# Designs tried in a protein design run: designed miniproteins, single chains. Part 24

Each design is a single chain, and the fold is of that chain. pLDDT is the mean over its residues in the fold that is shown.

## One batch from the design tools (miniprotein)

Design m806
Fold by ESMFold2-Fast:
Structure m806 (fold): chain A 88 residues (1-88)
Amino acid sequence: MPLVKAFKKDAKKFGLPEKAIDAMSKAIEAAYKGDVDEATVAVKKAAKLLDIKPLAVVYAIMFYPTVVGDQNTLKTLKEVRKRLAEEL
């Protein structure tokens, strides 16, 4: 999947833990499929592994569909963002 491939190249350069890379990749794949629930779970898992806020994970992965103009993946991630903002 092109978005995950681009993300993994950057994540390797940044030295992110493999488990966090896997969780963020799963979030991108779920968002690509329009699965808001799976994407939300994966974002929360990545946030816990990185010790950062879930919203920070969402904004980081939103970069990839934004630069290629993938509106469907962005729509799903915006819905994940709304859920996280409502849940604290």
Scores: mean pLDDT 85

Design m807
Fold by ESMFold2-Fast:
Structure m807 (fold): chain A 100 residues (1-100)
Amino acid sequence: GQRLTFRVTVTDSQGREFEVTLTVTASPGSVTVEVEVPADALDPVTVEVYDSNGNLLGSLTVPPGGSGTLTVPVPPGRNELTIKVSTKGGSTEVVVEVDA
């Protein structure tokens, strides 16, 4: 399946920037999002995956220095997903097109 890696810059509660690593893997009928948060992050990171209609497919909260995996079901074929990465300091969105 297709595997894509993104480094997403997010702002913490003190106005500092840090990078969250997202790895997105498409498989028939599902998409897996692996999340890695650096140990020097001040805040937990919440990752939410939305479909192209704005429906929440799944969410995951990862502590500083932690990692986690979220698997969401998607229809076969081309899918446009919005991945929202949030902290107490704000949120950033990544739009990913995958063939599942």
Scores: mean pLDDT 84

Design m808
Fold by ESMFold2-Fast:
Structure m808 (fold): chain A 73 residues (1-73)
Amino acid sequence: SAAAETARANAEAAEAGMRRTAALLGDSPVKTEFVEEGDRAVVRAESARLKGEAVAEGEDVEYRGTVLGRPVG
């Protein structure tokens, strides 16, 4: 569905953003997990200095995590 495609695109953008943040921190490797459920997508990313989760449901995206031990979301 269009909603599922939007959620996937938003979660993919969030994953790319988290990977870019980890790269800026000098972190490699970055472990990611991506799960799609209907019109919802969840992506998680973890590196030495970054732990992040983004939940996309249609156009809505919720972020939670830490960067350098500081909460974000």
Scores: mean pLDDT 79

Design m809
Fold by ESMFold2-Fast:
Structure m809 (fold): chain A 78 residues (1-78)
Amino acid sequence: MKTLREVFEEAAKKAGVDLEKLEQALSKVIDPATLDKPISSFSKEEIEELVGKIAQELAKLGVDPEKIRKFRKEMLKL
């Protein structure tokens, strides 16, 4: 079963988001222990809320808006 971290990393790779910037954004929003939980532990609403917060942090780190849009789209396919 994929963890929340693995799902975020896969979406970032598909969207062309730098994994170092993703890790910086994740560290500001989500505890490491939470990231290591199975994706099935989260509701769709919880994933949508987390994705919104991560997108805001990626924007602050200067990630291209089109890459952020693609990242959100990949995450919301779950």
Scores: mean pLDDT 84

Design m810
Fold by ESMFold2-Fast:
Structure m810 (fold): chain A 70 residues (1-70)
Amino acid sequence: MSLEDQVLSLLFRSMDTNGDGKLDREEMLGFAEALGISEEELNEKVPDGFMSLEELKKLIEEALQRAKEA
């Protein structure tokens, strides 16, 4: 497991306070703000209002790719 995967797993578990394996919209907003992702974009990524670890990882990779283009 990469360092990135380890950090992401720890962060996800810290934010997943109810232990259901998902992050709610409120928890994701703080993280998205840190990544420079707008609330509107976040809502498009998670229309159900919940994000799994796999989806969070993909979101981070997309955000990093966009940052490289800037």
Scores: mean pLDDT 70

Design m811
Fold by ESMFold2-Fast:
Structure m811 (fold): chain A 69 residues (1-69)
Amino acid sequence: KVEEVRALGERGELEKLLPYLTHPDPEVQAAAVEALGRLGAPLSAFSPLATHPDPRVQKAAGDAIAARL
């Protein structure tokens, strides 16, 4: 699933990546945040994930936000 998310990011499939932000696997959610960050998705799209209970998701969102600021 992580590989699938990264492949979607490489293809620029922003709309197909959005459902992965709510995926039950935090590793998949983190990968989706990374891909959306690279595609230039607005900060509002993943800012809620900066407070996610899983540290992997929090870090991915924080890193994506920091790279844009």
Scores: mean pLDDT 75

Design m812
Fold by ESMFold2-Fast:
Structure m812 (fold): chain A 100 residues (1-100)
Amino acid sequence: SKVKRLTLLLFEVASLATELEIHRRQKTPKEEVIKEVERIFDHMLELAADFPELRAAIEEARRKIIEAIRNGDYDRALELVAELQTQLVQLARAIEAQLE
């Protein structure tokens, strides 16, 4: 169902913050962190396939978060993940309100 995919998407983005914190603490090489973040974003885009507004928000956030990681700015990356989570919650609620 669409509601199930929206719920899974919200859980996926919530886990991203935890993954970034783990990688920061373990001092994981940036290339490995970026590869894992890109894999997570690919899964989020699959879950959002039927929702253009969600896909647009995810793509924009992907670009900014990956750039922050490349710059070693994990505080900025975590801030951007929190912003994405807030945005996706708001968009998901709007989409659910339109479902029959």
Scores: mean pLDDT 86

Design m813
Fold by ESMFold2-Fast:
Structure m813 (fold): chain A 61 residues (1-61)
Amino acid sequence: SGTVVAVSGDAALVELEDGTKALLMSTPSGGLLKLPDGSVYRVSGDAATLAVGDTVEIVGE
């Protein structure tokens, strides 16, 4: 889980509970959260539907 701190078009920047910043991308298969270590997780929503301050939940890997 994390909080949206910035949005730009089809991408958003999400800050995780540990302070790590990850990129949220909107894709045809849904929202994907890419961490700095290269890990990718499926999340609820996508960058086009989220606003700064919204919570993002990890729903699949």
Scores: mean pLDDT 73

Design m814
Fold by ESMFold2-Fast:
Structure m814 (fold): chain A 74 residues (1-74)
Amino acid sequence: SPELEAAAQRRIERVKERVDKLVAEGKITPEQGEEILRQIEQVAEDLKAAGWSVEEIDRAVDLAERYLIEKARA
C-alpha cells in the first residue's frame, strides 16, 4: 500500500529527528542512535510485511522507540 509505505517512512523520519537530537545533546552515542534507528526500521518493515495497519505499526514503533532509548541510556 502506497499510503502504508508513506506513513511508515514519515514515522521513521520523526524517530530519526528525535534520535539525532539525543545524539546532539550527548544523551546517547552516535553508535547507539544508529542501532536504535536500525531496530526501528526492522520493526516497521516486519510489521508492514505481516499486514499490520498504519495505527498498529505507529503504536508498536512508539513502544519500541521508548524501550530502545531507555535501554541505550542505562
Scores: mean pLDDT 83

Design m815
Fold by ESMFold2-Fast:
Structure m815 (fold): chain A 75 residues (1-75)
Amino acid sequence: MKEIEAVLEKADGSEEKVKVLADKEINVGQRVEYELKGEVKEGFARSSSTDEKVVVVEMEAEVKALEEAVRKVMG
Protein backbone atom coordinates (compact mmCIF):
# COMPACT_ATOMS: atom_id res chain seq x y z
CA MET A 1 0.00 0.00 0.00
CA LYS A 2 1.25 3.50 -0.90
CA GLU A 3 0.78 6.78 0.97
CA ILE A 4 -0.20 9.71 -1.27
CA GLU A 5 -0.28 13.26 0.07
CA ALA A 6 -3.69 14.88 -0.44
CA VAL A 7 -5.86 17.77 0.70
CA LEU A 8 -9.08 16.94 2.57
CA GLU A 9 -12.10 19.19 2.01
CA LYS A 10 -13.97 19.09 5.33
CA ALA A 11 -17.70 19.61 5.95
CA ASP A 12 -17.01 23.09 7.40
CA GLY A 13 -15.17 24.16 4.23
CA SER A 14 -11.70 23.99 5.78
CA GLU A 15 -8.81 22.11 4.16
CA GLU A 16 -6.33 19.78 5.88
CA LYS A 17 -3.35 17.77 4.64
CA VAL A 18 -3.97 14.01 4.79
CA LYS A 19 -2.38 10.82 3.51
CA VAL A 20 -4.46 8.68 1.16
CA LEU A 21 -3.90 4.92 1.39
CA ALA A 22 -3.89 3.57 -2.17
CA ASP A 23 -2.04 0.96 -4.22
CA LYS A 24 -1.21 3.48 -6.99
CA GLU A 25 -3.49 5.76 -9.05
CA ILE A 26 -6.56 7.55 -7.72
CA ASN A 27 -9.34 8.42 -10.16
CA VAL A 28 -12.00 11.15 -9.89
CA GLY A 29 -15.09 9.82 -8.07
CA GLN A 30 -13.23 6.90 -6.48
CA ARG A 31 -13.91 6.02 -2.85
CA VAL A 32 -10.58 6.27 -1.02
CA GLU A 33 -9.25 5.64 2.47
CA TYR A 34 -7.24 8.40 4.13
CA GLU A 35 -5.43 8.79 7.44
CA LEU A 36 -6.23 11.82 9.61
CA LYS A 37 -4.63 12.13 13.07
CA GLY A 38 -4.10 8.36 13.35
CA GLU A 39 -7.60 7.39 12.20
CA VAL A 40 -8.48 5.79 8.86
CA LYS A 41 -11.57 7.34 7.25
CA GLU A 42 -13.33 7.09 3.89
CA GLY A 43 -13.97 9.86 1.37
CA PHE A 44 -14.37 10.53 -2.35
CA ALA A 45 -11.65 11.76 -4.71
CA ARG A 46 -12.40 15.02 -6.56
CA SER A 47 -9.14 14.91 -8.51
CA SER A 48 -6.82 12.33 -10.05
CA SER A 49 -3.52 11.30 -8.43
CA THR A 50 -1.88 12.55 -11.66
CA ASP A 51 -2.97 16.11 -10.81
CA GLU A 52 -0.60 18.47 -8.95
CA LYS A 53 -2.84 18.25 -5.91
CA VAL A 54 -5.07 15.33 -4.93
CA VAL A 55 -8.35 16.48 -3.36
CA VAL A 56 -10.59 14.24 -1.22
CA VAL A 57 -14.08 15.15 0.02
CA GLU A 58 -15.12 13.94 3.48
CA MET A 59 -18.10 11.54 3.43
CA GLU A 60 -19.57 13.25 6.50
CA ALA A 61 -19.82 16.45 4.42
CA GLU A 62 -22.67 14.91 2.39
CA VAL A 63 -24.66 14.12 5.57
CA LYS A 64 -24.07 17.63 6.95
CA ALA A 65 -25.18 19.25 3.67
CA LEU A 66 -28.44 17.26 3.81
CA GLU A 67 -29.03 18.24 7.46
CA GLU A 68 -28.41 21.93 6.69
CA ALA A 69 -30.84 21.81 3.74
CA VAL A 70 -33.56 20.29 5.96
CA ARG A 71 -32.88 22.87 8.72
CA LYS A 72 -33.23 25.78 6.26
CA VAL A 73 -36.62 24.48 5.07
CA MET A 74 -37.99 23.57 8.53
CA GLY A 75 -36.37 26.33 10.62
Scores: mean pLDDT 68

Design m816
Fold by ESMFold2-Fast:
Structure m816 (fold): chain A 86 residues (1-86)
Amino acid sequence: SVEVVSVRVERLPDGTTRVTVQVRASDAAVDKILLVLKTEEGLVVRSAEAGPGDTQIELTTPSPVLEVRVFAVRDGVVERVATIRV
């Protein structure tokens, strides 16, 4: 199983948005973490390798972020872990 430890959304002085997500996986069966950002310009999708323990995912987008959605992928099955409104 996967849990979200922290989510940080920060607007930078240059108008970009930095998103940092800390995720904890309790087992080795999680293949990937999928982040879906709802921005003012549409959806941004980022995948990251997952392993047991803590994984930090950081990305930047030129658009303001409205919502952060976190998914875990296990054997091709996508499970929603969290949705955070900004």
Scores: mean pLDDT 80

Design m817
Fold by ESMFold2-Fast:
Structure m817 (fold): chain A 80 residues (1-80)
Amino acid sequence: KIEELVRKKVDEVIDRYAEKNPKYKDFLDEARKLPPSEAITRLDELAVKEKDKELRNEIIGDIASITLDYIHALLEEEGK
C-alpha cells in the first residue's frame, strides 16, 4: 500500500526530528495526523522557517527522499 509506505517514511522523519528538537514536537505530532501529502507540505513549511542551515538541509533532503519514494511507489502500483 502506497499510503502505508509513505506513512512509515513520514513517521520515521517526524520521529527523528521530534527526538532531536523537542520544540517541534507539537508541530510534528499534528503533521503525523495528516495524510502523507499534507504531512510533506508541513515538513516543507518547517524547512522554510528553520534558521539553522544544517537542520534545514536535513529536512529538505528527507522531504526529497520521501517525495521520490512516493512517486516511485505510485509508478510501481500503476505498473501493478
Scores: mean pLDDT 74

Design m818
Fold by ESMFold2-Fast:
Structure m818 (fold): chain A 68 residues (1-68)
Amino acid sequence: GATPAAPPAPPAEIIDKVAELIKQGVSDEEVRKFLREELEKRGITLTDEQIDRLIQAAKAVAAFEAAK
């Protein structure tokens, strides 16, 4: 298969859960803690910048769901 040059993406399940937390009014700080804990459980270590990008992606998902 093709060799991807991109770093590993987080599982979609984590993004969905983060979007759900954001929709429930959970703070960005609590969402960061949740992301870090879930990723560490899966053996994934991300930088703060990567975690912030995931939160931004989850906010976009939550916004799209809110528009339904």
Scores: mean pLDDT 74

Design m819
Fold by ESMFold2-Fast:
Structure m819 (fold): chain A 91 residues (1-91)
Amino acid sequence: SELTKKLEEAYKAGDYEKFVELLIEMLEKQLEKLKEAIKEENLETAREAIEKLEEIIKELEKVGYDPKIIEKLKEVKEELEKELEEAEKKK
């Protein structure tokens, strides 16, 4: 995607601020996708979104982004994972 290309370009340029902004945009898109997939009971799409969220959170940790924000993001991910598990039980 265009966003992924911009992310790679920002990383190569050493533009930390732009790189973080793009990671946050990707994070927000994956959170929305995950929430929608859980509501639609699309378990495959929800699992893929969780994996992408984990990757983005790890990249934010690697670049030294705010540890307090990262902790909150991990908590949100865990809450959404629990919602997915409950949706799976309602088969």
Scores: mean pLDDT 79

Design m820
Fold by ESMFold2-Fast:
Structure m820 (fold): chain A 57 residues (1-57)
Amino acid sequence: MKVTVDVTSEGGVSDEELKSIETVMLQALRDNGLQSLSADLENGGGKVKVTVTLTDV
């Protein structure tokens, strides 16, 4: 199993916050048996798009 995480941030978001978001989304994928999950987030004037994809190999 390969995990691909694509993150696009537009100002106002720290590396720590991005890692927290990635962790939560990875857990959500595992808990729900999903192959892909995307979230659009606005945090303190910054915008973050996170897409997490699980690929079977």
Scores: mean pLDDT 69

Design m821
Fold by ESMFold2-Fast:
Structure m821 (fold): chain A 66 residues (1-66)
Amino acid sequence: MEVSLDAAVRAAEANIKALEKLGVPKETVEEYRKRVEQARANGDLEAAQELYDETFKKVKELARKK
């Protein structure tokens, strides 16, 4: 399965936006955004995929919290 770097970055960015909406502190959200920008700047698909997975897992945890 081939995933473009741009697709992985966009997916991670969408998750980060969801985290912000779920009330995650701005400082944490900004740290994730910096990591996404770094992965994109370096062309690091693995780092972008890791960020997507990490942010998705965190969104899932917070969305289940009442």
Scores: mean pLDDT 79

Design m822
Fold by ESMFold2-Fast:
Structure m822 (fold): chain A 120 residues (1-120)
Amino acid sequence: SMLEEIEKLFEEIKKLIEQIKNAKTPEEAIKLLEELKKKEEELGELIEKETDAEVLEHAYDLELELRGLLSEARRKLMEYMKKNKVPEEKIKEVEKKFEEVEKLIEKNIELALERRREAV
């Protein structure tokens, strides 16, 4: 089972989302979002290889939690950047990176659900 690897990667991703939530510059946010994207890609590979239905259910629940945390981080960071008058082009670059990670999380949610169905 990939359970231990999935849980470790989940904790690393949660820490990255908290760092993104508290980022002070667009450049910092973009760097952290790129790192988050790589870890979500790794999580997707573990989900694809997992065969245990209970671990797949757990991975699905974890990805749903990450989706919520990333949504909150996006809201807080966008509010911070707007308040600090960050240039619109920089804000749009950060928004694009959030959208890339959000799409990957949605892909991993769908993957975990499909893999869970196959495990039955």
Scores: mean pLDDT 89

Design m823
Fold by ESMFold2-Fast:
Structure m823 (fold): chain A 85 residues (1-85)
Amino acid sequence: MLSKTELLQAARLGLQTYLSLLQSGVPREQAVQQMRDLLRSMGLSDEEIEQILRLVEEVLEKTKKLDPSNWGAWFRELEKLVEES
């Protein structure tokens, strides 16, 4: 099991990668795949990757009206979700 600190660090890196790809015009499905590949390269299990994807999707739902360039707002929401879990 990942600690909260390890989960937060991996989820932040995943979210950063996802947002960067979306800003570059990469379709959502391809951005998700590249995020999965990154997390897998970090040695995360499929279960841990799915947990991070759920966190990222929840952040996206709560922040869907925010500018994707405002990464600080997205990261604050992610930190809140991880700390509350």
Scores: mean pLDDT 76

Design m824
Fold by ESMFold2-Fast:
Structure m824 (fold): chain A 64 residues (1-64)
Amino acid sequence: SMDELIREQAQTLFEAFVATRPREQWDEALAITKAFVRRNTSDPEVAERIIAEIERLLAERKAA
């Protein structure tokens, strides 16, 4: 589905950012990824769901 494609693209974008940027820039990477999601879906419920998943990934990486 298009929602799944947006989710996969957002996750790939976010993972590339955190892999290539220092920890100090990870919150900015999240902000860019959130903007990408909100730009590419008109459904706020879908956007919030994808954003919540990306926020969980950031929290997990910060805890590692």
Scores: mean pLDDT 85

Design m825
Fold by ESMFold2-Fast:
Structure m825 (fold): chain A 51 residues (1-51)
Amino acid sequence: SLSLEIESDPRKGRALRLALTEPHLSYKEIGDRVGLSQRTVRELYRRAKEL
């Protein structure tokens, strides 16, 4: 579950918040800000859109 993953790793919640509030940022830029890879940020956003 995406919700459980966000609860266990707050960086993932921050990445999703940045994607929603700062849509001009690339996945790489978001990842760099929260300490996650571009791939991880892209996967999180994809899964969030499926909720």
Scores: mean pLDDT 78

Design m826
Fold by ESMFold2-Fast:
Structure m826 (fold): chain A 73 residues (1-73)
Amino acid sequence: ADKEIEKIIEEAVEKAKTLSPQEQNRLLIEAESELFELAAKKGISEGLSLLEIIRRATEAVQELVRRLEEVRK
């Protein structure tokens, strides 16, 4: 399990609960950048292909977006 990736998602979701929709959008952009950087660093250390790194980052961003949409409801 990618505990560091999950931590970024958890922290972003918790912050979003106290933020306006505009601030949540800014938070999403920042967290997306952090998730891609972390996935790249971990993937490079594990010898993963660029395609697999992009896949992992995309899955993490999709989970973040899903959880942020739940906060908006």
Scores: mean pLDDT 81

Design m827
Fold by ESMFold2-Fast:
Structure m827 (fold): chain A 61 residues (1-61)
Amino acid sequence: MSEEYKKKASEAYKKGKKDIGEASVYATEAIKSELPLSANAEESQKKGPEYVKIANEALKV
């Protein structure tokens, strides 16, 4: 494994502590706006999975 990937993982972990708070806020705002439920399937495919993916990436740190 390259040294660069190790450094990126370490930075992601440090950023994860800040990013969890931000991801939580974004997820809450999305729920309040009813974005996934009121949008068409196509819109949900674009917006919904993107928010979920960001949250999952932050948590997988």
Scores: mean pLDDT 52

Design m828
Fold by ESMFold2-Fast:
Structure m828 (fold): chain A 85 residues (1-85)
Amino acid sequence: AEALLAEARARAAALRAAILGGADLRDVALALLDALAALRAEGERLIAENPDRAEEIRRALEEAEALLRGATEEALREARARLAA
């Protein structure tokens, strides 16, 4: 469960670096979709290996996806603010 959040934070940091480094919106969108797909695949694997913890893992996956989406949105807002300053 904590591993999903750690992976989401690492992927969010990479996306933020790309966004602030000037990556185009298509590359950002594809990277976000790839990161979400990877988190879902890992979540499904963890549920298969730990069926007794499936509900906990699903909640961690939802939190990880929300963190990744939120961090991407925040980085895009920061990039916009830097351009407006």
Scores: mean pLDDT 82

Design m829
Fold by ESMFold2-Fast:
Structure m829 (fold): chain A 71 residues (1-71)
Amino acid sequence: SMALREKLKKELEEAFAEASKLSDEQKKKILDQAKGLAEKYRKRAKETGSEKDKLYAEMLEEAAKKLEEML
């Protein structure tokens, strides 16, 4: 839903702001975790058709891309 997407976007923006203050080593660890989690949600969304898992995957993929651009 749009409301879920907006909530996740806000939470990711806050998490991204905190992550941006971390060392490059810590950012890389968070990036790896975010990529792994995004892949897990993407796989579940594909298998189950879950819109919630699809939104989580999309938002985590976007956050991972932003973190990667900071490295």
Scores: mean pLDDT 79

Design m830
Fold by ESMFold2-Fast:
Order: structure tokens, then C-alpha cells, then sequence
Structure m830 (fold): chain A 58 residues (1-58)
């Protein structure tokens, strides 16, 4: 999974729930996901972090 795919998935999820994410909120989530992905070297770890943050933007 790429960070671009992660960004698209997050925006798609938010849009489907009628939630508008600001650029600042998106950047914050992506930064946290990037650290996890780089440290773990695993796409699954990045997805898990994305999921945890995405639930804050319902």
C-alpha cells in the first residue's frame, strides 16, 4: 500500500460518511501513518493506524 492509496482511502471513507476532512486533519493522520509504516515496514501496520485515526472523523 502506498501513502497515496492511504490518502485516497481516508478521503473516500470520510466522504461516504458525509464528513469533510480539513487538509490539516488529513496531514496529521498521514504523518502518524507514515511513521508507523516506516518503522514497521508493513502495509498492514499502516492500515491499522489509518483505521484508528479514521474513526475520529465519522
Amino acid sequence: MTFEELREALLRSAASQGVELSDEDLARIMEAAAVGHEAAGSPQETVDRFRAFAEHFR
Scores: mean pLDDT 61

Design m831
Fold by ESMFold2-Fast:
Structure m831 (fold): chain A 70 residues (1-70)
Amino acid sequence: DEVKEQAIAAAREMLAEHGLPEYADEAVKLVRELIDAGEDPATAIYRALLKVLEPHDPELAERLRRNAAP
């Protein structure tokens, strides 16, 4: 699925931009699992990034949460 592969590419690029490329495979696995469970691609990326960032960069995770929440 082209949309799923685009979401995976976006998650990898976002982690690389924040200096955390070593967690890209973990984020990709979560994105695939969430999309397969019926999540939309944007929500899947957001949730995967939060789960990866929370233990490694909690301040960045909090900022991401604040930007996505209403």
Scores: mean pLDDT 77

Design m832
Fold by ESMFold2-Fast:
Structure m832 (fold): chain A 81 residues (1-81)
Amino acid sequence: GMESKREVAEAVAREYPELLPYVATIFPYADEELREKALESGYKFNEEKGVMEPTSGDLSKIASKSSAAAVLGIGLTSDVR
């Protein structure tokens, strides 16, 4: 869930360190509602990895951290710096 933003950020950093600035977009846990929101924003659920990814598979096209956070309600904590 979104209740453990720090734990999510740490999990994303371990699996996808290049995506740490976009933790609000890539979530290592995708529920039904999160999946629907991500699909509306050009993302899809990757069943093998258990995460939401951009539909194009092109991570360079991920919306800015702020835009992604607005869509998914997730944010990277300032403590990570």
Scores: mean pLDDT 45

Design m833
Fold by ESMFold2-Fast:
Structure m833 (fold): chain A 90 residues (1-90)
Amino acid sequence: MTPEEAALREAFVEAMRPGVAATVDRIWKAVEEGKITPEEADRILQRAAQAARAVYDSLGPPTSPEEAIERGKAAADAFQAVADEELARL
């Protein structure tokens, strides 16, 4: 990996971080409220992480900072969508 590729990957991760953190907080709040178990929370977060990774794999590595930010947000959206679907099943 070149330093430039590493910087774009980091920009992707930083763009993804706020949406992922907000979703993680909502899942663990559901544990605190007794809506789901910690084991269910871990399963949901693992599946959500797989969905975010699938976005990165399908879109490929970003070629610009703007593309990295857009794809990071798309990965966070996929993380949230899967987490919300799994919560709705419980």
Scores: mean pLDDT 83

Design m834
Fold by ESMFold2-Fast:
Structure m834 (fold): chain A 86 residues (1-86)
Amino acid sequence: MAKAAEETEKEISKRVGELPPLTSVDPSASVEEQLIQAANLSLQHPSSFVGTMLFRQASGVLAGLRLGEISEEEARRQVKALVDTA
């Protein structure tokens, strides 16, 4: 479990690094893409502490979604919460 979460976080970090700084999440994108976009937004938060926490939350939700521990509906709810906080 921990290893899969670490691999997912590493993948998100790479994918986020390939994206330009985003200003919003695309609501028509897949849930997985929305989570990556939310992670990109979190890194732009005025508070680096809050931004890091939001990034880790997005990474954890994506890992849970990929492992089947989190439903797509719950993942969408988490994306909304992340965007509302950022």
Scores: mean pLDDT 74

Design m835
Fold by ESMFold2-Fast:
Structure m835 (fold): chain A 68 residues (1-68)
Amino acid sequence: DEPKEWVLETKSGETFRVLLSKEDLLALLEKIAELIRKLAETQPELSDDEIAEEAEKVLKEFLKELQK
């Protein structure tokens, strides 16, 4: 299984190109899942859309780190 290049667009028009392995995808999913769980537990009043917005911020930072 080969790493795949992903192109992500944000609402602000930012585009990120990242090469993700299965291990990178699992690490990213784990970080997002932990954030969502923490937000749902500490801020249960947040809507799914608001939680998704916070998850997008974590995704952006993670991808930025990979691109260096």
Scores: mean pLDDT 72

Design m836
Fold by ESMFold2-Fast:
Formats: structure tokens, sequence, C-alpha cells
Structure m836 (fold): chain A 87 residues (1-87)
């Protein structure tokens, strides 16, 4: 159902944000430079903003669940590549 698809996308967004927060905390514990921490926090904030915009568009019926999943897949892949490039 549309409600279940929205809920699954929302949980996926929360899981990705949780993974980014874990990466930030791990970098802090490992004594990474402040510039690395700042870059990771910037990526977290950018991901949160884009994911929130996608969820708002989905809730408003402006995009389909399939389009929301595809955009979230692309966003996750881009952010993962950016994290790997920083670390």
Amino acid sequence: SLVQEETLIQFRVLASLGELEVAIQQARRAGAPQSVIDQLEGLRDAFAAEANALLNQLRAGQISPAEARARLDALDERVRAQVDAIQ
C-alpha cells in the first residue's frame, strides 16, 4: 500500500542518517581532524535536507513511491562515495 511504501522509505532514511551519525562518532573517537568531522557533519546535514524534501514530495503525492526509492538510491550511493572519499 502507499502508506506502507511511505513508511518503508521513511525507515530507510532514518537508517541512513543513523549510519552517518555512527560514522561521525567513530571518526571523533579515532581522533580524526576537525576538518574531516566538519565534512562528515556537512554530508549528514545535506543528506537530511534532500531526504526530507523527497519525503515531503512523496507525502504531497508529487512523486511516486518508485521514484522516491530511485532518488533515495541515487542519494545513498552519492553520499556513500563522498564519505569514502573523505575517509
Scores: mean pLDDT 87

Design m837
Fold by ESMFold2-Fast:
Structure m837 (fold): chain A 94 residues (1-94)
Amino acid sequence: MEKIEEIVKELEEVVRDALATYTDKDLIVQTVSLRFYGLLKKYFGSELSDEQIEEIVRRITEAVRRALATYTDKEEIVRAIVEATRRILEQYLS
């Protein structure tokens, strides 16, 4: 789905910006989660219920926490979050 690649690309930019702005892992998680909620509403607000959007954000929030706990390299963190996001979105949208 073309929209999945568009939202994933915007999420990658959000994650890179958060990693450049904050050193606190909780602030990174909160910033990414809040911005990603906005992206889901923008791209899929007519296709996904509010309950589905909340569940997806919860899953992505957990993926961000895991990536930050597992990796120290910014590129590996971004890659892990992007891959998890694509897989989660494909489960709901395909």
Scores: mean pLDDT 84

Design m838
Fold by ESMFold2-Fast:
Structure m838 (fold): chain A 86 residues (1-86)
Amino acid sequence: MEKAQQLAKELAEKVKNGEVDEKQANAMLAEAMRIELQDQEEEIKKLDEKEKKAVDAVKQAIDKLAQGDPDAARQILAEAEKEIES
C-alpha cells in the first residue's frame, strides 16, 4: 500500500497547484489502489474472516472514489478502521 499512499500525497499536491482536478486525482488513486489489491490477491485469500471484511470495505471505498464520492470512501474506511483494533 506504500505506492498508493505516495501517489495520494503527490496527487493532493497537484490538486493544490491546479495541475489536476480533484475528480481526476480521485480516479487515478482508485485505479492505483485497485491494481495494488490485485497484486496482493493471493495474500488476501490467506486472511481470516475479519481481515477479509476489511478488504471488502477497501474495495467498496475504491468503487466510491472511482464514482467521484471521496467522502463516502473516507467514511467506509473510517468505519472499517474502528472495527480493527491495533
Scores: mean pLDDT 72

Design m839
Fold by ESMFold2-Fast:
Structure m839 (fold): chain A 89 residues (1-89)
Amino acid sequence: DEAKKKLEEEIEEKTKKILAELEENFDSLAPEEQEMVRRLVKAYEENGYIAALVEALRLAAERGDLPELSDEEIEELVEKLKESYEKLA
């Protein structure tokens, strides 16, 4: 219970810190990277760290760093990640 909550809070804090560092260095990024940061920050601000993770996966797929994923496939991956966090508790 407490260990699971602490792990989720640590992941959220690390995600928040990474996004803040990306925002701080925004002006030094290439235009395509700036758009990526804007999308990640917006997802986080609107719907939290899970939404930011989903957006990161979509961006990676668009760049060809991952297999092209449908919305359903992304949703399944997010659910598996949530279940993994729950099993670690």
Scores: mean pLDDT 67

Design m840
Fold by ESMFold2-Fast:
Order: sequence, then C-alpha cells, then structure tokens
Structure m840 (fold): chain A 99 residues (1-99)
Amino acid sequence: SRIEELRRVLEEAIERVRNRDAEGLERLLRENPELRRQLEAVFKERVAERNLDSPDPETRERALELREEAERNLDEALREEVERLLELMEEQAKREAAA
C-alpha cells in the first residue's frame, strides 16, 4: 500500500539522519515529494498551534488556515513516524549549530 511504501522511505530517512548523511537525506526527500509534504504538514501544524492563541485576529486566521492545510495533507497513520523524523532532523541541526 502507499502507506507501507511511505513507511519504508521514512525508515530510510531516519537512518540517513542517524548516520549524518545530510546529502543522502536531501536526495531522498527530493525523490519522495510525498514524504516532504508530510514533513511540511507536521511543521505547519506546529506553527499553527503556537499562533492560535495570538491576540492578533489576522495571525489567528492565518493559523486556522495553516492547520486546515496541514490536516488535508497529513496522513494520520504516518503521524508518529513523521514527527519522529522531524524531531531527529531538528536535534541534528542543533548539534551542527553548536559545533
């Protein structure tokens, strides 16, 4: 199934992050635009959630739009695995910035 295929790509992406293979990860994401969309959806959802409590009405409206866009693009069956990949990517970026 599409979900099982995406899970295999996600496992490969996680291994590339663990091995510090930034070029390999970028290539994998380029070759798998569906995985990139899943990562973008999780990221947009997190940004939206932070802005839903904004005192600015325009900021709240944009947050609602981002949340709706994320909900349309994110496959719930993949959520945990996509969130784990994003977490690992963020931790790796922090380590590189600290070095």
Scores: mean pLDDT 81

Design m841
Fold by ESMFold2-Fast:
Structure m841 (fold): chain A 85 residues (1-85)
Amino acid sequence: MATDYFNLGVQYQNQNRYEDSIRYYQQALDLDPDSPLAADAYFLLGSSYYRLNRYDDALNYYQQALDLQPTPRIQGALNGVQNRL
């Protein structure tokens, strides 16, 4: 289930295992790209890439999250990455 992969991604991110979390978030999105969790999955992909200092990837995923769910939280993360570039 897409939700199971999303939860695994969160678990690995909490362990600071960002490459593993990215893989599980991508699997969640591959299984159900229209999921109610899609915006959160893109946001957490962006955050994981940011922690790996991959700012262009982080920017791309935060933008995708913002396009699905425009919230101050996601906008703030996007602005933070843009200020690093």
Scores: mean pLDDT 85

